# Designed miniproteins, single chains, continued (4), part 89

Each design is a single chain, and the fold is of that chain. pLDDT is the mean over its residues in the fold that is shown.

## One batch from the design tools (miniprotein)

Design m15074
Fold by ESMFold2-Fast:
Structure m15074 (fold): chain A 86 residues (1-86)
Amino acid sequence: MVKLTIEKVELYPDGTIVVTISISGRKNPMVVAAHLYIDGKEYQTKSLDPTAAKSTVTFKAPKDYGYVEAMALSEGEFVRSEPATV
């Protein structure tokens, strides 16, 4: 089975959010996606390279958000980060 890990969520003052996700267990899952949640609501989704063992995803958030969470999803498996604040 695919194992997903959110390694880190980095928040920058310009509204840039960088999420680092690692993938282990199954080689080359068919689909890997990263979801960004702002104030408990889904804000953006980006596809990742399913052949990469580690991927970095960059999101652009509004400058005045309260908190963010990241989720990684592949083949029915998911992992969610702890809430991060500026």
Scores: mean pLDDT 76

Design m15075
Fold by ESMFold2-Fast:
Structure m15075 (fold): chain A 91 residues (1-91)
Amino acid sequence: KSILEEIEELLKNGDYKLAARIYKVLAEFNKDDPEATAYFYFLAGKAYEKAGNYQEAIEWYRKALDLYRQLGDEEGAKEAEENIKKVEEKM
């Protein structure tokens, strides 16, 4: 079935670091699709945040932000900016 559904199961089980690693692999495999790449960078950041890996969460949110800005995706950029701010407040 869908790999995204398998990742959702990992997230439900608290396997956030493994989910983050899979999102990173999906970003690499979709590097010819910058919109998909930005989305997977964002999801990797979110998974690291849930794992408590705040430094890595910020790194991947910043990668998503930079790419969303290059694409002119205002919604994606805004979500990445807000999540970076929230994680920085926890550090």
Scores: mean pLDDT 86

Design m15076
Fold by ESMFold2-Fast:
Structure m15076 (fold): chain A 89 residues (1-89)
Amino acid sequence: SERDRLIARVQREFGLSPADARALVDYLYPVFFGDEEKVLTFLEAVRRGETDYAEVGKRLGISAETAKRLVERFREEFPDLVAKLESLR
């Protein structure tokens, strides 16, 4: 499926286990209405520790306030996975 393809891409690009990649995709896929590129863009912003929510929001097609809330919720829901993403080369 397209979702399974995205899980494989997240594993490859972010060095995550299959279970971790599935958990992230299961959470973000409905948030971005199945837009694979927005899911990857969001994860890359989190990986880089980006705090310019206006710029992040612009890339995702959402407001700065929505981008900030989404990042904050994601950090609260997946603290261990956020730490893994931020520790990646």
Scores: mean pLDDT 86

Design m15077
Fold by ESMFold2-Fast:
Structure m15077 (fold): chain A 83 residues (1-83)
Amino acid sequence: MLPPEWLLEIAREAGVQEDELSPEDILHAVGLWLLEKGLIDPDDPSIVDVSDSVLGELLGKDVVTTEELEAAIREELARNAVP
């Protein structure tokens, strides 16, 4: 699967260098990226601050739950599954 450019950029920043990634690989890379940027709330790991990222722009929110973020990424990947 070829994800959108912004997801590929996140994967590369997380240290994932593959150009063709499965949805599970993308979700794993996003998780690593969130940890590296320190965006996960240490008191509640279900809460993510995306205000200064492409994810915040995509979701139209400054703070999201991990479930909302996973759902949004899966929707983006499904939308881009057909070239």
Scores: mean pLDDT 71

Design m15078
Fold by ESMFold2-Fast:
Structure m15078 (fold): chain A 87 residues (1-87)
Amino acid sequence: APSREELELMLKVGAVRAGAALELADEGLAPEERAERGRALSEELREKLENRTPENIEEIEKRAEEVKARYPEVAEAYEAALAALEA
């Protein structure tokens, strides 16, 4: 099974991705532009997960906190998922 640390990191990655999707939806961008920006973020996150330096992990954590501050629905989903890790 994945470690708790790994699961928490994956929840932070999920929060970053969810926040980006909400931001792109709010901007009213064309579907092609939204898809391209989403793909670029997914590749950036994948590269950081393949090279887990302290700096890369700190950047993911910082972005997750910024998303949670901006989007209450992402913060609520994140907290619910953290609680589920104890089940």
Scores: mean pLDDT 80

Design m15079
Fold by ESMFold2-Fast:
Structure m15079 (fold): chain A 68 residues (1-68)
Amino acid sequence: DEAEALARELAELLRRLLREVGAPEEELARVEAQVPRATEAAKANPEKLPEIRERLPKLLAELEAALA
């Protein structure tokens, strides 16, 4: 289940970043709420999963830079 695994990876990475910057529990809950929606969107567009996986390290670096 590529869509579910990818959504879970993205959510976990985002939660780790939010916790490192001391984000409130409400923001963490919002990330959790987005996982089912992201999974459904990924399942509707499975052809985009490889592109997202390839870009994941770059997206993480961009997010870290934005938080700096």
Scores: mean pLDDT 67

Design m15080
Fold by ESMFold2-Fast:
Structure m15080 (fold): chain A 69 residues (1-69)
Amino acid sequence: SMSGIVEIEGSHPEDGETRPATFDGREGTAEIISGNGEIGARIRITVDGETYEAIIFRDTEDRTIARAT
């Protein structure tokens, strides 16, 4: 699904930061592109050599959550 869920390790990531992440349960890395890790921020998830754009829509104590666009 193009609306897959990205879970980024930790909360409040900063622009330019790259963190471990999962995309629909697959392990990868997420780069914070813009928006300072806030709700609405744009990220890029890389998993299995493929890249996807996503937008942060939720923050938790231990994870930042985004939805692929």
Scores: mean pLDDT 82

Design m15081
Fold by ESMFold2-Fast:
Structure m15081 (fold): chain A 60 residues (1-60)
Amino acid sequence: SKEAKIEQLEQEIEKKKEELKRNIAKMDAQNVDPMEIVKEQMRQMGEIAGLIVEKQKLLR
């Protein structure tokens, strides 16, 4: 179950990375201010970092 949970977290991390990439590309295409794009990127990267930390806690 622990290994299965780690695998699920890895899949969720990859999914969120792809969502981040698509979201930033969409904002850039809409000519959103570069600083606002950076802020949104940092916000979403924070969510991804949280998942990575959760995975690390399982690995200990």
Scores: mean pLDDT 84

Design m15082
Fold by ESMFold2-Fast:
Structure m15082 (fold): chain A 64 residues (1-64)
Amino acid sequence: MDAETTLANGVAALSSAGASNAGARATIGHELYKAGAITREAAEQAAASPSGAAAKDAALNGRT
């Protein structure tokens, strides 16, 4: 399983999407959750976060 690669690509995409693109953050967070790379709570935090950096940190710390 490439959960590590999926997580790395997801957090890079979250950072690249920027704070103004909440839709992209929500979509990426949901895909990371579906891939099993992060928890549901981390995906929700990523979707709600105004910052891609905060979402990235949540995804990395919330992975299970």
Scores: mean pLDDT 56

Design m15083
Fold by ESMFold2-Fast:
Structure m15083 (fold): chain A 99 residues (1-99)
Amino acid sequence: VDKKKVQELLDQILREAQQLAKAAQQGDYKKAKEYAKKMLEYAEQLASLSTDEKLKQALLQKAKELLDLVNQGAPAEKIIQAGQELVDAAHALYAADTA
């Protein structure tokens, strides 16, 4: 596994999650959707570097759930929670791939 590339993608997911939380708290669903889409793109790239099929599918599922919540105009607390669950899934995949 390319540890440097995985670390870069994890950092990008975390950065976008922070921007998503701010946008959601402000009720800016247009910006929240942009950040959620970027998080899905980074999650897909991170998943492509992994050999753990179970954690890979969990990561992609969390990214899609986040985007669906934003598209539905879900409450800010649900969007922020989904974003955190995606970050947690990305960390789990990183830990498995670097062990």
Scores: mean pLDDT 84

Design m15084
Fold by ESMFold2-Fast:
Structure m15084 (fold): chain A 70 residues (1-70)
Amino acid sequence: AVAEEAARLLAARHAAAARLPLDEVLASARRIMATLSDEERERLRALLEAGAPAAELSAVLARAQEAALA
């Protein structure tokens, strides 16, 4: 569903920028998505829909990761 779509698009963009295997990055992105609330997931999807640059997506991902660890 939307979580899978967002995770895959995010992973693909990140993998392309970092030249990493998509499946590895996708697994990581999906795990992060699973720790997010529905509201935060929708926010990230909105950025994806707007075509936010990789740097912006990376920053959001890092902040979400930090919040999840807290």
Scores: mean pLDDT 68

Design m15085
Fold by ESMFold2-Fast:
Structure m15085 (fold): chain A 72 residues (1-72)
Amino acid sequence: MTEDALRDLMDSIVDVMPTMSADQQRQASLSFVEALKKAPKDVALKIAKEAKKALSDNPIAQQIIDQFLKEL
Protein backbone atom coordinates (compact mmCIF):
# COMPACT_ATOMS: atom_id res chain seq x y z
CA MET A 1 0.00 0.00 0.00
CA THR A 2 1.42 3.41 -1.00
CA GLU A 3 1.42 6.56 1.18
CA ASP A 4 -0.82 8.35 -1.36
CA ALA A 5 -3.35 5.48 -1.35
CA LEU A 6 -3.40 5.49 2.48
CA ARG A 7 -3.90 9.27 2.59
CA ASP A 8 -6.77 8.99 0.09
CA LEU A 9 -8.35 6.27 2.25
CA MET A 10 -7.81 8.36 5.42
CA ASP A 11 -9.39 11.48 3.84
CA SER A 12 -12.39 9.42 2.65
CA ILE A 13 -12.92 7.92 6.13
CA VAL A 14 -12.51 11.31 7.89
CA ASP A 15 -15.08 12.89 5.53
CA VAL A 16 -17.78 10.20 6.06
CA MET A 17 -17.08 9.23 9.71
CA PRO A 18 -19.50 11.82 11.27
CA THR A 19 -22.40 10.28 9.24
CA MET A 20 -21.61 6.67 10.30
CA SER A 21 -23.15 4.53 13.04
CA ALA A 22 -20.84 3.24 15.81
CA ASP A 23 -20.62 -0.19 14.10
CA GLN A 24 -19.76 1.44 10.75
CA GLN A 25 -17.11 3.64 12.44
CA ARG A 26 -15.55 0.52 14.00
CA GLN A 27 -15.58 -1.38 10.68
CA ALA A 28 -14.07 1.59 8.77
CA SER A 29 -11.35 2.05 11.44
CA LEU A 30 -10.48 -1.69 11.39
CA SER A 31 -10.33 -1.68 7.57
CA PHE A 32 -8.02 1.36 7.71
CA VAL A 33 -5.69 -0.42 10.18
CA GLU A 34 -5.61 -3.50 7.89
CA ALA A 35 -4.55 -1.18 5.03
CA LEU A 36 -1.82 0.33 7.28
CA LYS A 37 -0.47 -3.20 7.99
CA LYS A 38 0.18 -3.63 4.23
CA ALA A 39 2.43 -0.53 4.15
CA PRO A 40 6.10 -0.17 5.22
CA LYS A 41 6.32 0.45 8.99
CA ASP A 42 7.57 4.06 8.56
CA VAL A 43 4.68 4.96 6.22
CA ALA A 44 2.12 3.21 8.47
CA LEU A 45 3.39 5.08 11.58
CA LYS A 46 3.28 8.46 9.78
CA ILE A 47 -0.24 7.99 8.37
CA ALA A 48 -1.59 6.48 11.62
CA LYS A 49 -0.41 9.59 13.54
CA GLU A 50 -2.03 11.89 10.94
CA ALA A 51 -5.28 9.88 11.12
CA LYS A 52 -5.25 10.02 14.96
CA LYS A 53 -5.00 13.83 14.75
CA ALA A 54 -7.71 14.10 12.03
CA LEU A 55 -10.08 11.79 13.98
CA SER A 56 -9.33 13.30 17.43
CA ASP A 57 -13.09 13.71 18.17
CA ASN A 58 -13.89 10.04 17.38
CA PRO A 59 -13.35 7.72 20.39
CA ILE A 60 -13.87 4.50 18.36
CA ALA A 61 -11.24 5.50 15.77
CA GLN A 62 -8.86 6.74 18.50
CA GLN A 63 -9.05 3.39 20.37
CA ILE A 64 -8.41 1.30 17.23
CA ILE A 65 -5.55 3.53 15.96
CA ASP A 66 -3.94 3.65 19.44
CA GLN A 67 -4.05 -0.17 19.62
CA PHE A 68 -2.37 -0.38 16.19
CA LEU A 69 0.36 2.09 17.26
CA LYS A 70 1.09 0.02 20.42
CA GLU A 71 1.56 -3.10 18.24
CA LEU A 72 4.09 -1.39 15.91
Scores: mean pLDDT 82

Design m15086
Fold by ESMFold2-Fast:
Structure m15086 (fold): chain A 73 residues (1-73)
Amino acid sequence: SRAELVRSAAEGAKLSGSEIDEEVVEEVARAVEEGDVEALSRAIGRIKDETSRTALATAAAHALGVSVEEVRR
């Protein structure tokens, strides 16, 4: 599912040493399932770690078929 792409990206970031809040990961996953780009951008904006933010934004953009720039706004 689209949400699983996001969760897989979050797990990859954690394995690389990035600490990410599971609550934020689930917010991103729900926004992707709902196709809510505005909610997605807000959730991505809460991620302080650049590696985690880039990984989740890229996975979410791919899942929704939009540009990474749209989800980073």
Scores: mean pLDDT 78

Design m15087
Fold by ESMFold2-Fast:
Structure m15087 (fold): chain A 67 residues (1-67)
Amino acid sequence: MTLRHERRRFVYERYDSDGTLYEITHDVETVTTDEGERRVRVTVSQTNKSTGTTENIGTLERTRRVP
């Protein structure tokens, strides 16, 4: 079962090499189980500030057992 659940969101703005402004959002979710397993999921999305379009550009997941 899930013992602990934590979610954090980081938002920042970045210019692309072509001068387009993007708002980048990092959504970090950490889950720790009672079996000592720690799972981290990072979802990255970008919003094109010129068009208002939001896209998911990546998801990273890692699971590690804690001694």
Scores: mean pLDDT 75

Design m15088
Fold by ESMFold2-Fast:
Structure m15088 (fold): chain A 87 residues (1-87)
Amino acid sequence: SVAEAELQLRLAIYYIIMGDEEKAKAVLRKLGLTDEQAERVVEILKKFIKNNDYDKIREFVNKLLEAILSGDKETIDKIIEEAEKNV
């Protein structure tokens, strides 16, 4: 469900803040991301969190949530690539 996916993304962010990147990746994989996608998402979120860029975190998470719910892995890759340009 939308609520479950949103809670899992928030949990992944919590793990990144706590320094538990492996648990963050595990949560992202449960949401349907590949190992490579999960690693890249963690690196993007780490950079946004370090920079206190809450607007970029919100926009990225919202786009990622929509793509996860659609099951479109190619759209997830495009969202990741676009976020990487904005770091």
Scores: mean pLDDT 86

Design m15089
Fold by ESMFold2-Fast:
Parts: C-alpha cells; structure tokens; sequence
Structure m15089 (fold): chain A 94 residues (1-94)
C-alpha cells in the first residue's frame, strides 16, 4: 500500500540521517552517497505526500546541522529528528 511504502521510505531516511549525525567522521564519498540516497527517497516520498517529505527534509537538515557544527548538542538534535519522524509517521498512519 502507499502507506506502507511511505513508512518504509520515512524509516530509511530517519536511519540514514541518524547514522550521519552519529558518524561525523564519514568520508566525503560516504557522505555524498548517503545524501544521494536520501534525495532519491525524498523524491519518492514527495510523490506520495509532500508534507511528509517536508518533515523528512527537516530531519536531514537537523543531521547536517550536527555534522557542520561540532559544538552542536547532538542529543538535542537526535530528539528533534525523532519528533519530526513521529509527526511524519502520525500523518501517514492517521
């Protein structure tokens, strides 16, 4: 179903975003491959629900903030990513 597809896309975006946030020492090549995958997943999600895709983009931007700012509170960023994920998930399920 479209709901199951959207949930799978959202889950993968969340996992990649968290992996990037937790591994700031990723090579440029590894980071580019992850961002390329996220872009593909977001494009698919946008075709299903643009609002869910915008929430997913928000999760990615929070992860990028943590990578670019070594002083960033990563635990706070993780919580904000989880909040965006729960909002997106609720929208898909309800």
Amino acid sequence: SMKEEALKLLEEIKEIALEMLENPDLSEEQRQEKLKRIAELIEKLEKIDPKVANLAKGMVLLALEGIENPEADKEKLKKRIEERYEEAKKRIEE
Scores: mean pLDDT 87

Design m15090
Fold by ESMFold2-Fast:
Structure m15090 (fold): chain A 83 residues (1-83)
Amino acid sequence: MMERRGASLYTAAEILKVGAETSYRLGLKQSLDQGVKELDDIIEASRQLAETARKEGHEEAARAAEEALEEGRKLKEELVKSA
């Protein structure tokens, strides 16, 4: 059902956003290359989630996925600049 699907996609987007922050901290403290790779994976997953949510008409989930995508891109750029 649309309501349950939207909630699941929204939760996935929030998990990706938290994952982006975790990968950024990993990159700063342990491995820049590993952090960048994980952020690239999160950016791609967030992009696919936003596309899926928009296609299925889940506006709140699409917005959350777009926020995760933007956060991932921002954190990757900042991590690369910290090198």
Scores: mean pLDDT 83

Design m15091
Fold by ESMFold2-Fast:
Structure m15091 (fold): chain A 109 residues (1-109)
Amino acid sequence: MKLPTIKQSLKEALSSLPPSDVALKSFLQGLLALLNGDVDEAVAYFKQALASIPEVPKEPPAEYAQAKSLLENAKIPELIKLLQSLPVDKRNQVVYWLSKYVLKKLTGN
């Protein structure tokens, strides 16, 4: 998918998210910042996504493997659709592990 379409999908998802979806909102803002070339802003948003999740999952949920694959293949609209289809608890767990994965790739930690 072309970069302008990916950015548009992220902007549309962000405009439709309820205020209570802080973790997902921060994660999607981080992805948008990365696509704009602002790595420092992206790192800040991914850290905010992690900080907004009160319970740290011990292991990733089953849906994480699919979500990670979609992210690695730049299937961002499909990733957004998957995350929005999950119940809030599982969505927060997947967002936690995706944010941790992206931070490790960007910072080496």
Scores: mean pLDDT 80

Design m15092
Fold by ESMFold2-Fast:
Structure m15092 (fold): chain A 58 residues (1-58)
Amino acid sequence: SMSEELIRKAREKLKEREPLVLELTVEGTVALSRAMGAVYPEFRETAERFAEEARAML
């Protein structure tokens, strides 16, 4: 979709120009996703997938 293409391009630009910002954002997203999955079992599987997808952005 257009949104997916836009996100892919934004990720590539952040990696090229501001890799530390991308890394810190990904680390924060992973930490928040895992914390949510730990507190709310119904979100655990979704949170784990989001964490893995976020790590793949690096």
Scores: mean pLDDT 72

Design m15093
Fold by ESMFold2-Fast:
Structure m15093 (fold): chain A 81 residues (1-81)
Amino acid sequence: MKLLPSPLLTPEEQKELQAEIDRYGAEETLLRLADEFSAETDPEKRLRIERKIQAVLDTLLAEKGADYVREVLRKIEERLA
């Protein structure tokens, strides 16, 4: 999957996130980001992780559609609960 350019990310974050998607796939990258988000206590770092999650979700919405994104969000919610 090719990550869409995101106004939420720095150019460095965009490159790093693309490399993770290339290595693990989009769904596994999202689950790893959800794990990072739940472990992070710094509000500023949590905001950066949330923006990365949003960028991947926006790309999946464009490529796979709303029903696929809904299922992925359900998996993330289960991980954060």
Scores: mean pLDDT 82

Design m15094
Fold by ESMFold2-Fast:
Structure m15094 (fold): chain A 88 residues (1-88)
Amino acid sequence: MTPELVEQLEELERQYEEGKLSEDEFLERLLELLRPYVSDSAVTGSLLEAYYELYKRNVTESELAKRVHEAVENGDRELLLEVAEELR
């Protein structure tokens, strides 16, 4: 992943933690940032499910949110799928 994308993801998480973004706005912007890096439709669907579970919990600093961030930073599609499976 590009360094600027990682910085954008970190800034987005910060804005959500500061209460500047609603849960829906945060999830929409996260999905938009991740979309170019998740070309597989099945992985995209699993990622969306994972973010909906985070939304229900209203927790961006959870273990799951940290793992999603790590997967995005490393371009690790398998880790994204693993997180989605754990959120079943």
Scores: mean pLDDT 59

Design m15095
Fold by ESMFold2-Fast:
Structure m15095 (fold): chain A 74 residues (1-74)
Amino acid sequence: MEEVEKKIEEIVEEFKKKSEGKSSEEQARLASELSHEFAKWVEEDPRLSEEEKEKVKRKFEQALLTAYFELESK
């Protein structure tokens, strides 16, 4: 769980860093790509139950959407 939370933070920070100065359309594409990459990483972790995978994906989705809307508002 701790490793997963750190992974979410790393991807969200990468999204913010790479999204700076980009259009909303480019930010949306980057968000989609990072979401896909994270989902694949979660699905490949044999130590996570299906319930844990869903919870983790939900946390990631919320964190990424928050970052996306903050950047779009600027």
Scores: mean pLDDT 76

Design m15096
Fold by ESMFold2-Fast:
Structure m15096 (fold): chain A 78 residues (1-78)
Amino acid sequence: MIEEKQKARDELLRTAAEAVRAGSKLSPELLGRASNLAMTAYGRLLDANGQSPEEALKVAREELERVRRLLEEIKKAL
């Protein structure tokens, strides 16, 4: 459980950073969207960590999927 939570968090943070970097090369709007998703994901992870490890893992996976979708959108625009 702890390893899965750390892995999901690390993957989320890495993917969010990649989306922000890619967005910064294209437009202020895409950079703004990527930054907003990253900040929202971080906030939700902090809130979920106060509830349970299971909830934190669920939130990490859900936000990772959102960031992955934006990154794919950004890659198509490149």
Scores: mean pLDDT 75

Design m15097
Fold by ESMFold2-Fast:
Structure m15097 (fold): chain A 65 residues (1-65)
Amino acid sequence: GPSGAERMRAYGERAREAAEAGDAETAQKYAVLAVIEGGHGGPAAEAEGIAMAREVGRLLKEKGF
């Protein structure tokens, strides 16, 4: 099956797409899942997942959420 890093990137991409579409609830849900799966992928994947969640938060803030 997919690794934690692969699952993190898949959820992060969904979070980013939702954020760009203005779907804050879906973006937040997938950003959280990306961080959790990143934690399962080791320290580098965890750091990447956290950075992705921060970027999603920044995108939502720019859209007025």
Scores: mean pLDDT 86

Design m15098
Fold by ESMFold2-Fast:
Structure m15098 (fold): chain A 72 residues (1-72)
Amino acid sequence: MKDIQERARKRYESLKEAVKIGDEMRKLAEQGSPELKELADKYIREAFRAALDSPEGAEVAKKGLEEIKKKM
């Protein structure tokens, strides 16, 4: 049971981190083109989906942020 709660906690922390990174992606994309904003929204959705399925969701969010920064 402890392992289930620990995994749930890590998923929750990963989701919170994905939200913070998602907000940063949106802020950066608002300074760019409409296409960049759509790309940011796509990466944010993928990061949230990954965070709910695994504790690695935060890494997916970080990758999305890097891709947005490359297109700035």
Scores: mean pLDDT 74

Design m15099
Fold by ESMFold2-Fast:
Structure m15099 (fold): chain A 61 residues (1-61)
Amino acid sequence: AAPLLSDAEFEALIAEIAARLGDDPVIVAGLEEMARAYRTGSEEERQALSENLLLAAAGLA
């Protein structure tokens, strides 16, 4: 099992969540902030953000 999302996978998952919840500007702003944090973050921060994003996506199911 792959432990982390690739950059492309992370961006694709953010886009998927935004497509489902894009009517809520607070959620959209939060997703944009996560994307910024991922690009500027350390490997540990990227792992934590990927795990949080996967958990958020699972919660939408």
Scores: mean pLDDT 74

Design m15100
Fold by ESMFold2-Fast:
Structure m15100 (fold): chain A 86 residues (1-86)
Amino acid sequence: ALSAEELAERLTAYIRANRDSPLPLRLLEHEIVHSPDLAVRRAALEALAAVADELDPAQVRGVLTRAHARTPDPELRAALARLLAR
């Protein structure tokens, strides 16, 4: 199994390789909100944070806002709130 750090690095690389596609951001949003594994949810959030300044600001803000509203985890909600505040 991948560590959370290795998963975050792989997700970050996948996004950077596919900047012209909306699919990586939609995948991260889905994983942050819906993944049954907290380590996967944290890794997806770390990957999003790592690339946030490299992507369309409006698309990133949309993902952060929806994930913040829908995440069941208080720790991830706090982290998403910090990213939204910048």
Scores: mean pLDDT 79

Design m15101
Fold by ESMFold2-Fast:
Parts: sequence; structure tokens; C-alpha cells
Structure m15101 (fold): chain A 64 residues (1-64)
Amino acid sequence: SHKADKETLREALRYARERFPDTRSEEFRLGVIRLISGGEKAVVPSDTPDTPEIRRAVESFGGS
């Protein structure tokens, strides 16, 4: 990834840590990937978990 992608990853990790209680879980990791990718047009595994915690993190990260 480019430097910009790394910066986005750092911010997504920061937000995800606040939303997900277990940072060691695969759900946390896949949630971060979804956040980075913006969900819809992302090149992420189709089996990425879609949990309430991930949805809330996406909403908070994207803002309103």
C-alpha cells in the first residue's frame, strides 16, 4: 500500500480499537479491512464479517 493507505490504516485501527473489545479477534482484523476499503468497492474477502460493531465503527469513521 502507498503511504496514504498506511495513514488510513492507522486511523482505522485507532477507531476499531475503541469499538471492538478483542483486538486479537479475526472480526477486529476484518473490520479494519472493511473500514479501510469503505465497504462497497473494496477488494476484501467476501466472507468479511458484518457485525454491529463493524457497522458502528464504519459509521463513526466515515462521519456525518
Scores: mean pLDDT 50

Design m15102
Fold by ESMFold2-Fast:
Structure m15102 (fold): chain A 79 residues (1-79)
Amino acid sequence: SSFIDEAIAENQEKIAKTTLETVNMILERAEKSNEEDAKAYAEFARAVVDRVTSLISDEKLAKQVKEEVEAKIKELLDK
């Protein structure tokens, strides 16, 4: 049980890390785009996060990923 729980936790962290890396790539494209396209990329990043975090059973980790992405989007769109 503990071994399986540890493996699940490691997999959840890997999913979270990959999601954040993917979002960073999307937002780098947004930074190089006009305002309307940047907004479209931000919405796409939100859609990716919502879909992938549905695979994260750790609700606290899923919330942290969503909050980090929203912070990155806000920073991008507020500038």
Scores: mean pLDDT 80

Design m15103
Fold by ESMFold2-Fast:
Structure m15103 (fold): chain A 100 residues (1-100)
Amino acid sequence: SDEELERIIENLERLRETIEEMFGDLNDPLVEEFLENVERAIEAIRNKDLEELERVREETKRLLEQFKKRYGGTARGEMLVRYAEGVIELLERAIELLKK
């Protein structure tokens, strides 16, 4: 529903801000690319662009695997991974809603 899609957008915007605040100091191009992907996903949801949203989901999953390799051994890095997993779950839910 449009109401559920709007809630997903609000949650994605909140996660983007949280990730930027907590991990922006890493100055890591992978974190920057991840934040750009969240912005692309929000725009794709607003435009109901299923193909773009599916592309962004797959790109974001690849970035998550890179985060696990680079940061998975630290408490702060495990938090980044968990927030990134939360983003992917929201993208998958938006895709389900757009397919209906």
Scores: mean pLDDT 87

Design m15104
Fold by ESMFold2-Fast:
Structure m15104 (fold): chain A 83 residues (1-83)
Amino acid sequence: EAERVREAAEQYDRLLAEGAPEEELLRAAAEALGVPVEFVRRTVRARENIAAGKVGEEDRRVLEELREILARRREVFERAAAL
């Protein structure tokens, strides 16, 4: 639902501006994308591993799935990935 995705994106942006805890941001991102919170946490871990120079094959697979979701819901997921 385009309307729900838009509302969720606006809520996520507001939470970021307010400096909300990571737990609330992860939950909002998961709701906006229609995926489990665990999936969002896995993508965050994958990004942290890459930033630390620890790139695993599983991390790459998770990020590839992330890109496919991102292509469809780019605005919402890019905000979530900023976690």
Scores: mean pLDDT 66

Design m15105
Fold by ESMFold2-Fast:
Structure m15105 (fold): chain A 89 residues (1-89)
Amino acid sequence: STLEEQVAAALAKIDALAEEAAAALPTLDKEKLLAELDEKIKEAEKNGDAAMAELLRLVKRGVETGDAELFREALRRLLEEAARRARAK
């Protein structure tokens, strides 16, 4: 297995997770998810991480509005950014 194969597999998993989460959005514990997102937004803001805070706020907006398309796209971008940071060591 190459790093390219691992990246492709990770991106495919990110897309699949975002689609699955978006489809499940109406059934998710909205209160619990919003509380977790608020904690993560505060953490990102405290760390001066404007990019992460903005992505988390987009995910939160999707949850608050029930906009599955916004939630899917925001979550995909959030997961891609998290994966990028994990590899930038």
Scores: mean pLDDT 79

Design m15106
Fold by ESMFold2-Fast:
Structure m15106 (fold): chain A 95 residues (1-95)
Amino acid sequence: MKFAFLFSEGFPEAILPRPSPYTGRLLSLDEAIEAAIELIKKAFEDGYEEVTITLFGVPAERAEEVLEALKKALPDYEITYRAYENSVVIHAKKK
């Protein structure tokens, strides 16, 4: 599976650790959504057919807000999600 991940300043892209619970203060929810939109668009521009992004630190109760924002920003894509304790996994597919 292809995946992308939320990052903060100083977070290395090359070897990201396993999901960490410390991400909740690194980005606001709006910033996390914006980053997810940017990463999804870039992945499809790079020729990927499917993209999976994990947003760490997003509470499950906010998952539907994230989904709505992504669907509004990416109407040409099928977007689904799965919420966990402190993360939301977003899957986007081109048509």
Scores: mean pLDDT 63

Design m15107
Fold by ESMFold2-Fast:
Structure m15107 (fold): chain A 100 residues (1-100)
Amino acid sequence: SKKEEAVKKIEEELKKYGEKLQEAIDANDFEKLLEIVKELTEKLVKILEEHGLFEAAEKIRKLGEETIEKLKKAKTPDEAKKILAEYYKELLELLDELRE
């Protein structure tokens, strides 16, 4: 019950923030891109913690921190896109683990 509800809320946030991230990429706005990743990560962590999924929340917090550090070191839009693709891939993998 709690896992299923958390997963649904996270999927809704991933869809919404995916659109915002694409807009920031298209605008070549790296500062906005960092802001969106921070906001998304914080929101996903909050959803998981509110549903008692503290281990998953910690994993997502760590993933977000690592992603932000990689983005700060990115020198091209293509590097940023690759980092974001990996971030979303790892988020989806963590969600699949929660569905077990």
Scores: mean pLDDT 84

Design m15108
Fold by ESMFold2-Fast:
Structure m15108 (fold): chain A 99 residues (1-99)
Amino acid sequence: MLRVEDVSARKISDTEAEVEARVTGAAGPVTLFGAVLSKDGKEARGMGEGVTVAPGETGRARIDLSGAKEDDMVGALAVSADGSVAFGKGIPISELPDA
């Protein structure tokens, strides 16, 4: 089962963050995206460029914060070649450490 684990994030600038996550349960490489999500997780306000991550490895993806609200979260999304999708834990933008 595809999983996004060990999610951490940091604020690079007022308009950019970086999310780090480990991707497990994939049979091959997956694409990891950083995303800005509404507090309830129902809306995506921004996604960064995808990063290829090997199974069991940790990836780092950039996130555009320019559309984010203070109560929004950053998260990690993994997409495998078979179309399987997994989300990691959301982290409130207000809780992000500075880089």
Scores: mean pLDDT 79

